# Ledger of designs, part 92: designed miniproteins, single chains, continued (4)

Each design is a single chain, and the fold is of that chain. pLDDT is the mean over its residues in the fold that is shown.

## One batch from the design tools (miniprotein)

Design m15199
Fold by ESMFold2-Fast:
Structure m15199 (fold): chain A 68 residues (1-68)
Amino acid sequence: GPVLTTLEEVIEAVAERLGISRETARKLVIAILSSTPVSELAEELGISPSTARRLRRRAAEAMAEAFS
C-alpha cells in the first residue's frame, strides 16, 4: 500500500531534495497544504513570484514522491 509519512519526514525530504534549509522547506510544505497563494509565499520567502512558483512546484513533486 502507499507509505505513511509524518509532516516532519515530508519537510526533511523536501529540504534534502531541493537543497534548501529545513525552515524554508517547512514554509513551502505548510503553504502547499494550506493552499497559500504564490504571491503570499513569495513575500514570506523574500523571492520573486516566478521563483516561488518554481520552488512550490518542485516541493509539491517531492511531497508527492514522499507519499508514493
Scores: mean pLDDT 78

Design m15200
Fold by ESMFold2-Fast:
Structure m15200 (fold): chain A 95 residues (1-95)
Amino acid sequence: SDGEQLFEEIIRAGERLYKEGRYEKAIALYDRLLSRSRPDSPEHARALALKGEVLYKMGDKESARKYYEQAIESARRSGDEETLKRGEELLEKVE
């Protein structure tokens, strides 16, 4: 039931929590977005990349890499060029 009108609110809330170091709450918001978005949507691709960024910041580089790879694949399928570029840049930093 989350549509485009709620997408930006969830993203802003998650980014705020991430900036404040409240990583578990940021992940919970992005998991909510993932569960409500279609796998072939730009919303789903974006949520995968954002969850990966939180996991990377928490030190879980293995999970971050997996989510970045999934975000890149999802972004290619949905035509989300912005998330595709971001996912590729983030993946290069996970070594």
Scores: mean pLDDT 85

Design m15201
Fold by ESMFold2-Fast:
Structure m15201 (fold): chain A 70 residues (1-70)
Amino acid sequence: SEEEKKKFLEEQSKLLREIEQAMAAGDYDRAVELLKKLHELAKKFATPEEKEVIDKAYQAMLDALRAEAA
């Protein structure tokens, strides 16, 4: 529904903001946790066709964050 889509977009914006804050603070473990939450939220509202693209994007971002944390 449009209401569910709006709620998704609001929560996505909130999580992205929190990820940016965690990265700015050098808290990469926190950024990874928030990224996992964003991924779970995105998949909850995704069609089967969208899930593959979402999973690929998530993996790329996760790998980048893990490289910074190492």
Scores: mean pLDDT 80

Design m15202
Fold by ESMFold2-Fast:
Structure m15202 (fold): chain A 64 residues (1-64)
Amino acid sequence: GHMEELKKAAELAEKLAQEAAAVYKQAGYKAEVIKVSDTTFEVVATHGDEVRRSVFSAEDLLLA
């Protein structure tokens, strides 16, 4: 049902956030994944004065 699809999309959003953080770490950034909500994750990557932010949400993945 819709709740099961949302849960799977949230798991995918978390995976994509973790993959993005790993790519940033390989590039020399300090990166962290922040759980904003049960369905939304933010990646914050820092290197010196540079800060990059990326948001991954289950709702966006479900074409909401």
Scores: mean pLDDT 83

Design m15203
Fold by ESMFold2-Fast:
Structure m15203 (fold): chain A 77 residues (1-77)
Amino acid sequence: TNYGFSVEERDGRFVVTAVEPGSPADKAGIRPGDIILARDGVPVTSIAEIDLPAAPGTVVTFTIERDGEVLEVPVTL
């Protein structure tokens, strides 16, 4: 499964570096500069945990930090 975003570890944080136009992540409103904190309420400790595949039609909720605010972003596949 491809969410359509790229992530880099910067200073111990997982930063979104790119979002593919028209992807599930783009449609959900994920943006470059967002920091991934958790997936489905489980804190992430590696990029592999963020990139875990999900079935088509599944909703995966990412907890992100954007401009100092914590947001829950549901991504539908």
Scores: mean pLDDT 83

Design m15204
Fold by ESMFold2-Fast:
Structure m15204 (fold): chain A 97 residues (1-97)
Amino acid sequence: MTVTLHVRSFAGVRELAPGVYEIRVVLEITAPRSATREQILAAAEQALKQMGVSGPTELEVTFQESSPDQVTALVHAVNLEPEKKIYPSLELTIEVE
């Protein structure tokens, strides 16, 4: 069963030392209540790939109920690869089965 999710991404880059960067990504995922945790995580993974996030990634997901018909998931990812091209913000519509 295909579910359509809307993803807004925000990426912050912080220089920890000369030439050493920390990349933090926050994903705001809007999903219908029928969406499973697995579908939300699949959408998060797809969004991170489209942003160009790679390397060691620590993924933490917090679910927040924003309305009776929708949930918002906050996904925090940390990537310590300084030379990757990332998009600082991205808005996507993702279909997950």
Scores: mean pLDDT 67

Design m15205
Fold by ESMFold2-Fast:
Structure m15205 (fold): chain A 68 residues (1-68)
Amino acid sequence: MEKEEKERLELLMDVLTYARHLVLEERHEEAAEIWERLEAGMPEEELRRLAEEGRRYRQEMLEKAKEL
């Protein structure tokens, strides 16, 4: 697999994982918006931004888990 293809796939997986976590947090409207944008052909720049948001979200959840 070409490096660019692999990178794009990893960004998509990060974004999809983030949307799934939003659904688990009952943030269904935000998750639906992400899926709609993906279906419409989200630019790579936006994919990178959302993947970064997803990674940040995961870090915050891990931090909250330490308080539980």
Scores: mean pLDDT 75

Design m15206
Fold by ESMFold2-Fast:
Structure m15206 (fold): chain A 87 residues (1-87)
Amino acid sequence: MEARIEAYKRVLELLKKAKKAIEEGDYKTAAEHIVEASNTLRALNGEPDVPEEEQAKVEELIKEHKEELLKQLEGQIKLAEELLKTG
């Protein structure tokens, strides 16, 4: 349970930082935080880190799909906060 709770806390902080960075127009910093959050969750599932080629595309995807991504991040933040409240 400890490793899972710690991972969710890390993901929550990273997603909050990513959302703020997107709102401020800092897409590079937002991409870095999203990749780190994704890698944290992938590690919990025994999956390898996001491929470097996909990591490079995250910044571009944020620029193209900003509004949709902000809604997804808000949903993920709320889910992570709810999971931490019940643990």
Scores: mean pLDDT 78

Design m15207
Fold by ESMFold2-Fast:
Structure m15207 (fold): chain A 63 residues (1-63)
Amino acid sequence: MRKVVVVAGSSEEEVKEASEKAKEVAPDAEVIGTTLSAEEARELMRELRAQGIATTGVDVNKP
């Protein structure tokens, strides 16, 4: 089963730091860092979940 962690934030640096931490916590998961808006990131997560992908989200501004 494919696992994905979506990390979203307004700052590229903050997203990068949170993505590194996510990789440490969930090494078996694919980590996708994005500076898209929180709403756009949630839409991406909904699409991934609809495809049967186990998806967890981290919002750097609102964890």
Scores: mean pLDDT 74

Design m15208
Fold by ESMFold2-Fast:
Structure m15208 (fold): chain A 97 residues (1-97)
Amino acid sequence: SDDEKIEELLNRMIEGLHAVLDKDGDGVVSMEELEAYMEGRGLSEEEKKEAIEIAKKVDKDGDGKLDLEELKEFLENHPLLKKWIEEFIERVREKLS
């Protein structure tokens, strides 16, 4: 259940990003919008690079846009990300607090 909670937290954070950054309501967030959001949240350059690298892996079309459903599917099929996701979420939570 802890792993499920971490995934739920990540999904909620991504949904929050879409809700804040997706002004057109198309369910897509650009890489530039994601980078700007992370900068405003006090994330380190290393943490931002990690998030962008995951985003690039999710961006199957290579168009620089992230679809929420694509991200969820990617996370479900990549259990090796669990450790990285847990650490990243903890760091983001600390900086957002």
Scores: mean pLDDT 60

Design m15209
Fold by ESMFold2-Fast:
Structure m15209 (fold): chain A 115 residues (1-115)
Amino acid sequence: SWQELVEKEWESLPEEVRKKIEQIAKDTGLPLEVMRLAYLFVASENPEVVVAAARLLELYDTEEVKKALYVLLSDKEYAEGFKKKGEDPRVSTALSFLVSKKDLGATIAKALAKA
C-alpha cells in the first residue's frame, strides 16, 4: 500500500533528518503526518515513494498541504531537487493530480521563487 511505502522510507531516513522534519512540524503547528508526506514528496529519490506521498497528500486538508509544501520548497536544499522530479512521467502525473486537487500551482511557484 502507499502507507507501507512511505512508512518504510521514513524509517530508513537518518535520525537527524527525521528530527529536523518533526521540529518543522512542531514549529509550524502542522500535523506531523502531513510534514512527513510533504518531505517524502519533495525529497525522496524513489519515484514510487514520491507518487505514494503525493496520492496520500490528496487526502489531507488543503491549507495544511499548501503550508507544508511552501515551507519545504522555500528552502533551496529541497527546491533544486524538486524541479528535477517532473522528468519522471509517473512523478509528473502524480504531481499534476495533487496540484489540480489542492490548487498548489501558485503556492509551489511562489515557494520556488523564494528559494
Scores: mean pLDDT 85

Design m15210
Fold by ESMFold2-Fast:
Structure m15210 (fold): chain A 61 residues (1-61)
Amino acid sequence: SAQAEQEALARAEARGQEAMERIRPFLEEHREEFENSDFKGQEELSRRAAEHARAQREAEA
């Protein structure tokens, strides 16, 4: 149903926000590099940020 789809989207958005909170420290540290990068550079930096966040989460567990 449309309601179930909207609820699934809301949960996905919440997970996205949580992931962004874990990525934020890395992105802030590399903010100047991110702002001066083209799309490919920004995509690569985002990938590195996600890897860093994953490693931090595993270290916290």
Scores: mean pLDDT 74

Design m15211
Fold by ESMFold2-Fast:
Structure m15211 (fold): chain A 65 residues (1-65)
Amino acid sequence: MSPLLRRAIEEARRALATAPEEIQPRYRAEIEEIEAIVPKNAAEETGLILRLIGLELDIELESRL
């Protein structure tokens, strides 16, 4: 796994750890799905990183509600 993709996963997991327990299973499943994907090229890797950044933001927004 690339260092950038690994970092994005770690940041998403950190956001998840501070989230309300009610939303954790859903976002955990999405992060695990992304972790299972092996990107075949740089474009796919960038797509996965953007998805992880989006999940981190969604987790932070829902945690404020």
Scores: mean pLDDT 81

Design m15212
Fold by ESMFold2-Fast:
Structure m15212 (fold): chain A 68 residues (1-68)
Amino acid sequence: SMMDEIIELIRKVAEVREKEGVGAALDYAIDWVLKNKPSREAAKLIEEGVRMLVAGVPVEEVIRRIRE
């Protein structure tokens, strides 16, 4: 489902942030959006999730909030 793809993306972005930093994590998210061309609705969820990760929210909490 689209939600499962978004959650997998958020987990990958969190991993890239920890290993390579915030800039690399943002580049990863942007590249994914350009390649996969999600709906505007999905893109907004991705933006919100990435924003929370950058603000230091733990990945499991980000996933919980996206599923609300």
Scores: mean pLDDT 86

Design m15213
Fold by ESMFold2-Fast:
Structure m15213 (fold): chain A 68 residues (1-68)
Amino acid sequence: PSPAELIEREIAELVAAGASREEIKARALELVRQYRPEALEAWEALFADPEAFDLVLRIAVQRVREME
């Protein structure tokens, strides 16, 4: 699976588990650091925007549901 798919899956699992926004953000950024370190600053900036972060959560949950 692509790094984006791995990140989306992890986000969806954390949302389902009732994890906090900070826990979800920290884990997603850890995955970006591991698989796409060159994109880390861009993802940090994206997650600093509350509207963009909420959209990412919604997209990740929807994408994982479509794959199941």
Scores: mean pLDDT 77

Design m15214
Fold by ESMFold2-Fast:
Structure m15214 (fold): chain A 83 residues (1-83)
Amino acid sequence: MEKAIEAIQKVIEEDPSLLDQVPGVKSGEDALHVVMGGAAFQSQSDNEALQKLADAAVESGDEAVIRAIEASGGKVGYGGVAL
């Protein structure tokens, strides 16, 4: 989880407006919670900003986060996350 949080925070530091584009998210930790939350992520699967944050979490190589996304019905591919 630490690797995924650091990756998400780096993406947010490059583009802080991403947090404004995801309802209910005010921090990188909130973004990670939504990404791992399955149904919450699926209800916003068309949100491009949330997808970028999810992709950053997967690209970090954090196996615990990747397995949590897969367990919630998400699919992890070489190009990002698909629901």
Scores: mean pLDDT 68

Design m15215
Fold by ESMFold2-Fast:
Order: sequence, then structure tokens, then C-alpha cells
Structure m15215 (fold): chain A 128 residues (1-128)
Amino acid sequence: DPAAQEARAFLNRLTDEFRERVEKNGLTLEAVEEVTKEMLLRATEWAREHPTELMGGAFYALAVYYEELGRLELAALAVAAALAAWGGDPRLVEEYIEAAENKDEERMKKLLEEARARQDARVAAILA
């Protein structure tokens, strides 16, 4: 699948740029998190123009990982990237981004629960 190959190539480039930028900014947790936020926003913009199941699945898995670590801002931004890749409503994508930017923990938790419910429905639809 050419779209899946393009998505993998983008993710590899994003990972390489992440390493370079973290090295330039120093290896502090703050620098790592700020670079990660920027990379997730870039991924969301790229995904809007290049929707793929692979990109959506990859970023949703990343969102689950960040949620388990209690990194709610990163989890919300990763869901935004996943939704953009799946061709989701642009207004819904912006809700995840705004909750993360405002550091609204209660809103982020609610939006992440809603994302889980949507993913469960999506998986059920694929398996039907």
C-alpha cells in the first residue's frame, strides 16, 4: 500500500528529527515533552493531507501509552493526530488540541474516555 509506505517514511523522518531536536535542546524532561508536543502537532497537519489507517492506529496506540503514563497533554495530542489520520471532524481534532494547550485535566480525561469508546466502535466495525 503506497499510502502506508508514505506514512511509515513520514514516521521515520519524524523520529529522526525528534532525536536531533532533543539533542540540540538538551536531554531534560521539559525539552523532550516540548519537542514531542511540536512533533504531534506536525503529525496532525501531515495526517490531514495523508489519511491512512496505519497512521491513525500508530498515533492512537501512542495516545494509550501516554495516558497510561499519566501524560494527558501528550495523550490528547496523539488522539488529535489519530483522528486527523482517520479523516475525523476537524472541530473534534481542535477540541483535543485546545484541551492539551489549556492543560485542562478534567476535559482531557473526558475526551480520552470518548476516544476509547470511538476506537472500540471502530474495531467492532472492522471485525464485523
Scores: mean pLDDT 81

Design m15216
Fold by ESMFold2-Fast:
Structure m15216 (fold): chain A 89 residues (1-89)
Amino acid sequence: SELEEEVEKLLEEMRRLLDEIAELANSEMTPENLERIRKLLEELKKKAEEAEKLLSQDEELYKKYSRELTVLLTAASLIYIGAEIEYEL
């Protein structure tokens, strides 16, 4: 379905953003890198909000994709928190 295709595209974009966040978090933690992670996390959150709105329209798609959406958002948020802690140490 058209709705499922849009959700799949958003999840694919979120996976790419998570990968980039993880790569930056494994680099030297500078103010510039921390700000880049923050901006990528904001983009990922925006994609997650868009996906959640689409999933709210279809119960079957919500059941199929909601876990992955939550996992991706949670993982990115935890990586950012870890990066902030590293920077403050």
Scores: mean pLDDT 88

Design m15217
Fold by ESMFold2-Fast:
Structure m15217 (fold): chain A 66 residues (1-66)
Amino acid sequence: MPLSDSSLSRGIAGLLIRQGFDASPYTGDGSRIPLSDRLSDLRQQARRRGIPQSEIDRVSRQWQDQ
């Protein structure tokens, strides 16, 4: 039941990549980045790329259970 940075990054980054954002640094190679920082960055990028905040917030809330 521990949080998986890889799964979280892939899930959210997948939405961003689908929108044309370069989110590859947040997927496999981002394991050193703290989860909160990664999710915060991904959320900001999603907003800038036009992904609904409700979509990102739902994913982030579900998996950022600390």
Scores: mean pLDDT 59

Design m15218
Fold by ESMFold2-Fast:
Structure m15218 (fold): chain A 88 residues (1-88)
Amino acid sequence: LEELLKKVEEAVEKGDIEKAIEYFEKLREAVEELDADEELKEAAILYIKNSIELIKKLKEEGKYEQAIEAAKSAVKNMRKQIEEIKKS
């Protein structure tokens, strides 16, 4: 999980939005495999899915800077959600 979050961060720092989306999708799969609270997992999965859709939409509209900012915001929020899942 932490490695995937770091890979998203590295991708957005480089402006590689395609790689950021790829690593967010892998992060979603990793969260689904966690032995943790189902409600917290479902909330995290939904958040990742919504974040991916927003980033893809912004990219499609040519709003690359906004897509990168959305990805940065998403990875920060995902770190917090993953910490909550680990505490449960």
Scores: mean pLDDT 81

Design m15219
Fold by ESMFold2-Fast:
Structure m15219 (fold): chain A 62 residues (1-62)
Amino acid sequence: MKRSQEYLAEKKKQALETLDKETAEAVVKQLDELSKLSPEQQRREASRYTAAKLREIGDELD
């Protein structure tokens, strides 16, 4: 449980520090929604978001 919260907090911090405020706000909203889920669901949802980003990169090349 605590590790899920720390993971989300770290991601929020990184987004706020490295991304534009608009993009960071969108990421924080997504992470807040994930925090409402169980730890198992949080892990799966985080993996899905990462996979979706990789697919979008592939689609740009095609």
Scores: mean pLDDT 62

Design m15220
Fold by ESMFold2-Fast:
Structure m15220 (fold): chain A 71 residues (1-71)
Amino acid sequence: SGDQAVKQIQDLLKKAQEALDKGDLGSAKSYADKAGELAADAYNQGLLTPDQFQRLVAQIGDITQQIKDKE
């Protein structure tokens, strides 16, 4: 369901943030990339509302920007 997709994406974003907090940029990027892939797939399948997708994309973008800012 869409709720399951949101939960899985949020779990990946949590792992990305934990990796980022540890300075593990490689793991942080891997989790963020996977979160983005799942968000796009769920949205394309009609499992996410536009509002849900926009919120998840914003969270993924924030983590991705934090990764870039650490270089």
Scores: mean pLDDT 87

Design m15221
Fold by ESMFold2-Fast:
Structure m15221 (fold): chain A 66 residues (1-66)
Amino acid sequence: MEVVEEELPASTSAREAAERAVELASRRYGIPREDIEVRALVEGDTLTVLALYKGEVVARVRRKLP
């Protein structure tokens, strides 16, 4: 399964980033939203939000911290 990746503007909220990751996974693969696990990570100056399905990363969105 190919991981869908997107970079978001630094103005994007953490909630918006999480919703975008879920939307990308759900639309790309037809996965029900309720079956998608969301994890948020701060990596240096970047917020990374992962959407996981059955333990596998299926979408990733990133934004720079202000």
Scores: mean pLDDT 78

Design m15222
Fold by ESMFold2-Fast:
Structure m15222 (fold): chain A 80 residues (1-80)
Amino acid sequence: MKTINKVTELAQKAIEAARAGNLDEAVKLLSEILKIYENATEYKSAIRTILADAIRQVAEAAGISPRELYERAKKLAEES
């Protein structure tokens, strides 16, 4: 429950940041969700669904491809 609430909050903040023109902040927030997903033993399917939806909405707001956005977030998650 608390993990899903945190992931949902991070997703909403990422979408809002992208809509405000803050793509770097949106990528950072998406990378935090990706780290939660990779370390999760429970709720992986729900986290994956929230992350996928957030990536699509951020990509749309930023005018980049969802794939490119995912690769940026993944790289940041691996380097942090």
Scores: mean pLDDT 83

Design m15223
Fold by ESMFold2-Fast:
Structure m15223 (fold): chain A 67 residues (1-67)
Amino acid sequence: EETEKFIEEISEKYGVYPEFLRYAYEVLGLSKEDIEEIAKEIHDAPRGAPVTLLLKKVREALEKLPG
C-alpha cells in the first residue's frame, strides 16, 4: 500500500521508528503531511522530542474539530 511505502520512506529519511509513524497515522488519524512534519522535527530536535511532538500534533488535529 502507498501508506506503508510512505512510512518506510519517511522512517529511512529521518531515522524515526516506522512503527511509531504507523501508529500516529492509523490510530491517531494524522495526515501524511503531519507525519512527515513530526519525523522532520524529531530529526532536527532529538532532545526528548517524540512524546512532546506527538502531543503537539494531536492538539493541532483536535483544534480542527468543530465545537
Scores: mean pLDDT 68

Design m15224
Fold by ESMFold2-Fast:
Structure m15224 (fold): chain A 60 residues (1-60)
Amino acid sequence: SMAQQQALEAANELAMLTSDLSPEVQRKVAARIQEALTLSPEQSLKLLKEVIEEVKKIKA
């Protein structure tokens, strides 16, 4: 589905965004990605987008 593809793309973007952050932040983000993978594609996409926005705020 489109939502599944977008969720995978969001997870990849999130991994790239956190690559230069502390190991603690990387572990927390990895845990959220694992959580998202247990959800429906639509819920996974929503959660991953929320985490991306949180990470962008940390980097700002």
Scores: mean pLDDT 81

Design m15225
Fold by ESMFold2-Fast:
Structure m15225 (fold): chain A 65 residues (1-65)
Amino acid sequence: SMSDIAAKVAGDLIWLMALGTVTLKEIDGKKVLELSGIPEDRRDEALEIAEKVGKELGYEVRLLP
């Protein structure tokens, strides 16, 4: 259901925020989800989760150093 999807997306965002900084931007109709300060050993895991969130919400994902 839509409620189940919303809850899962919220949980994934909370998980990402526990690892580093999550910034959601919208510039000229383009939505971007930026991750920064993610520990090096967790970057692949964070990117996978962020891409899943981005797909559901229509955000392009960027992983910064």
Scores: mean pLDDT 83

Design m15226
Fold by ESMFold2-Fast:
Structure m15226 (fold): chain A 110 residues (1-110)
Amino acid sequence: APAAWSDAERAARLAALRDAMRGVVELAKAGVDEELKELIEKLSEEEIEKAIEAAARAMLRLLEADPARELDPVDVLKASLYLVLGEEERAIEIVGPEVAEILKEELERL
């Protein structure tokens, strides 16, 4: 069921999602995911932070609309990184066109 979150709850959830995405980046750098590691190596630190922020914001938006939605944070981050690289088709293959469009919208707001 859709739940109306307070501004404080949105801020807390967004901070938690940012921390989760940064954790995924650190695991990827350690070689836990070779595809993510290769993506991260192609991007500047600024581009990686934009991808993290967009992924966190997109997940917040999707989970606020449907709290029961199952989202893999690794897939959402991969799609966000591919979009920063200009590889939109690859992002769509990972998360589908709906989530890819939301990620694009959040990247354009940064």
Scores: mean pLDDT 82

Design m15227
Fold by ESMFold2-Fast:
Structure m15227 (fold): chain A 88 residues (1-88)
Amino acid sequence: GPTPEEIARQKKINSEIGKILRLVGLFIELELIDSKPYVTPEDEARRRELEAEMKRLIEEIEKSDPFFQTALKNLLENWKKYEEEKKK
């Protein structure tokens, strides 16, 4: 059966994966706001909340294991390439 140490490791892995998945969701929500023909004051407030949450998640992941740091770097690089394609 699983040991307390194995349970703790699995919880840590699940937490880090959850942060990366949340970060992806935040990027998508931000893009949906930026793609609107009209941006309301409520949309601008939400955009700032999303940017602040993204910054917090990035900082938390950067303090984690090297595997998750590499996953974060790959995600940020792919997002940057997407933004450059949008500038067409």
Scores: mean pLDDT 81

Design m15228
Fold by ESMFold2-Fast:
Structure m15228 (fold): chain A 80 residues (1-80)
Amino acid sequence: MSPAERLAAEILARETDPGVLVLVRTLLAELRDPRASPAERERVTRELETIREGLDAGLSADEILERVQEVREEADRAAE
């Protein structure tokens, strides 16, 4: 199991919010897609790290989802 897959499994064990659970399952599916580029895998890993950091900090589900959106916007800008 990759570090990112372990991170997703840890989040799924801790999180109960349906919105965050749907997001993590989507990210895990993206990570398991054999067509995913290295850049896409890095983005998914960063989003999963952001979710775990938010859980560790005691952030609400809405605050966690907002931070993930910021990571996505940064990745989109970096892709140019």
Scores: mean pLDDT 79

Design m15229
Fold by ESMFold2-Fast:
Structure m15229 (fold): chain A 96 residues (1-96)
Amino acid sequence: SARVKKLLKQLEEIRDEINQIIRDTKAGKISPEEGVKRLEELAREAARLAKEIIDLDPSLEPEVVNMRLLIGGAIADFLTEQGREDAKERIMKILS
């Protein structure tokens, strides 16, 4: 449906923004504290969109779960590098 396609596009845009925030934080363009805050906000938005997509079209659950795992893995790797186990635990719980 048109609604599901729009939500999938929004989830893809959030994935791309998460990857950009990770890159910008590693490059020193964003402070580590600001980067973690933005990643947590985007993880909440990704979880919300993922749930809405699955509720509307359960056949997309494998695709949405895979995208959520890729997002979660990238964030977890970054937060491990930053020594931010506290933020990693919070964000991984949001994405579960």
Scores: mean pLDDT 88

Design m15230
Fold by ESMFold2-Fast:
Structure m15230 (fold): chain A 85 residues (1-85)
Amino acid sequence: ASATVTLNCTSSTGNIITCTCTINSDTGTVSNSDPSIAGDCSCLVTSVSNSSNPTTTTFTVSCTSFDSSTLEFTESASTTVTVSS
């Protein structure tokens, strides 16, 4: 089994960069802990857990974006994905 977690950052004209952060993972594994996309958006896998009955794997992902006009990071979203086998 595999899971996909996608978070889209939005841009406003001139100051905030548009980015798309995607994490793909198979059951019990993670493909990348720090994917970076052009435009100062990063996604981190913060936890992975696996349950044997039922067989499920849970991933927690947190993503941030950067606003160059204020020199601040904005937390875009966090999400949790459960994959069953």
Scores: mean pLDDT 43

Design m15231
Fold by ESMFold2-Fast:
Structure m15231 (fold): chain A 69 residues (1-69)
Amino acid sequence: GIQERVNALRDQRTQNTLQAAQAVGAGDLEKADKIIDSNPDNPGPALYVAQVLKNRGQDELAEEYLKKA
């Protein structure tokens, strides 16, 4: 039903967000950018990447990703 589809989309959004965060965590900004660009209607990946970068003291780069959200 609709709820199962909403849950599946929410799970996919969570996975995309985690994959983008893991990519930036590994220093793979190209992969993080591809995930963000492939999900233009989902601000989650960009927001979470920005949070990971901010936690690492990369405030300027974090602001760049926050603007992508």
Scores: mean pLDDT 75

Design m15232
Fold by ESMFold2-Fast:
Structure m15232 (fold): chain A 73 residues (1-73)
Amino acid sequence: SAEAEEVVKRLEEAVEGLLEAARRGELSDEEIREALRVLEGLVEQLKKAYPEYAERLDEILERFREEAAEILA
């Protein structure tokens, strides 16, 4: 659906912006941890609403987790 595609696209754009900010040191460790927690909950909800996007949503979350783990290590 157009709604699902728009929501997933906006999430991808938001995550890319967050990753760029995090990699440049613009976010605190606490902000990065909170963003990951919020993203985990949002992805869970979106997978229930749009199961056809589950794989793409998991890829978005996994990318953020990997980048966050590197920054917070």
Scores: mean pLDDT 85

Design m15233
Fold by ESMFold2-Fast:
Structure m15233 (fold): chain A 92 residues (1-92)
Amino acid sequence: VDLSKFDEVYERLKKLIEENADPKEIAETVGELIALVNGRAPEKITDTDILKLQLWLNYNDPELLEKVQVALNKVGDDFYEYLNKGIEKVAK
């Protein structure tokens, strides 16, 4: 069992947040994690798909969850577009 892909993207997300990277790039990386935690890349993101990652982060890394929420708020109404871009990256 190789968990390397999820762990790689998760570590990349932490680094982007630590470096105060572009909120859009953070949103795309969150999209990649949504696809990986759900084991699928949905054609359309559902609230359930987002909720699974949110619950995982709340249990394993609640500080990162708060920082992600701040970054997504900075993207504004377009954040779903950037989440979808991240999902498409995994869905090749």
Scores: mean pLDDT 77

Design m15234
Fold by ESMFold2-Fast:
Structure m15234 (fold): chain A 63 residues (1-63)
Amino acid sequence: DVELAREAGRRAGLSEKAIEAAVKQIRLYPNATDEELRATLLSYTSKAQADRFIAELRKLRAE
């Protein structure tokens, strides 16, 4: 869900550019793994922020 990705990006402190990259990846590859999404984010943000984003996204999916 792209809205969960936007919220996870805000919680992780991602830039707008990084959030839009995550949203684009989810739209183009809806069956991509969290690891593939994380790898895409490494082009736009730090490893710590990418890890935070995936953690926040998983929390939101569990809610």
Scores: mean pLDDT 82

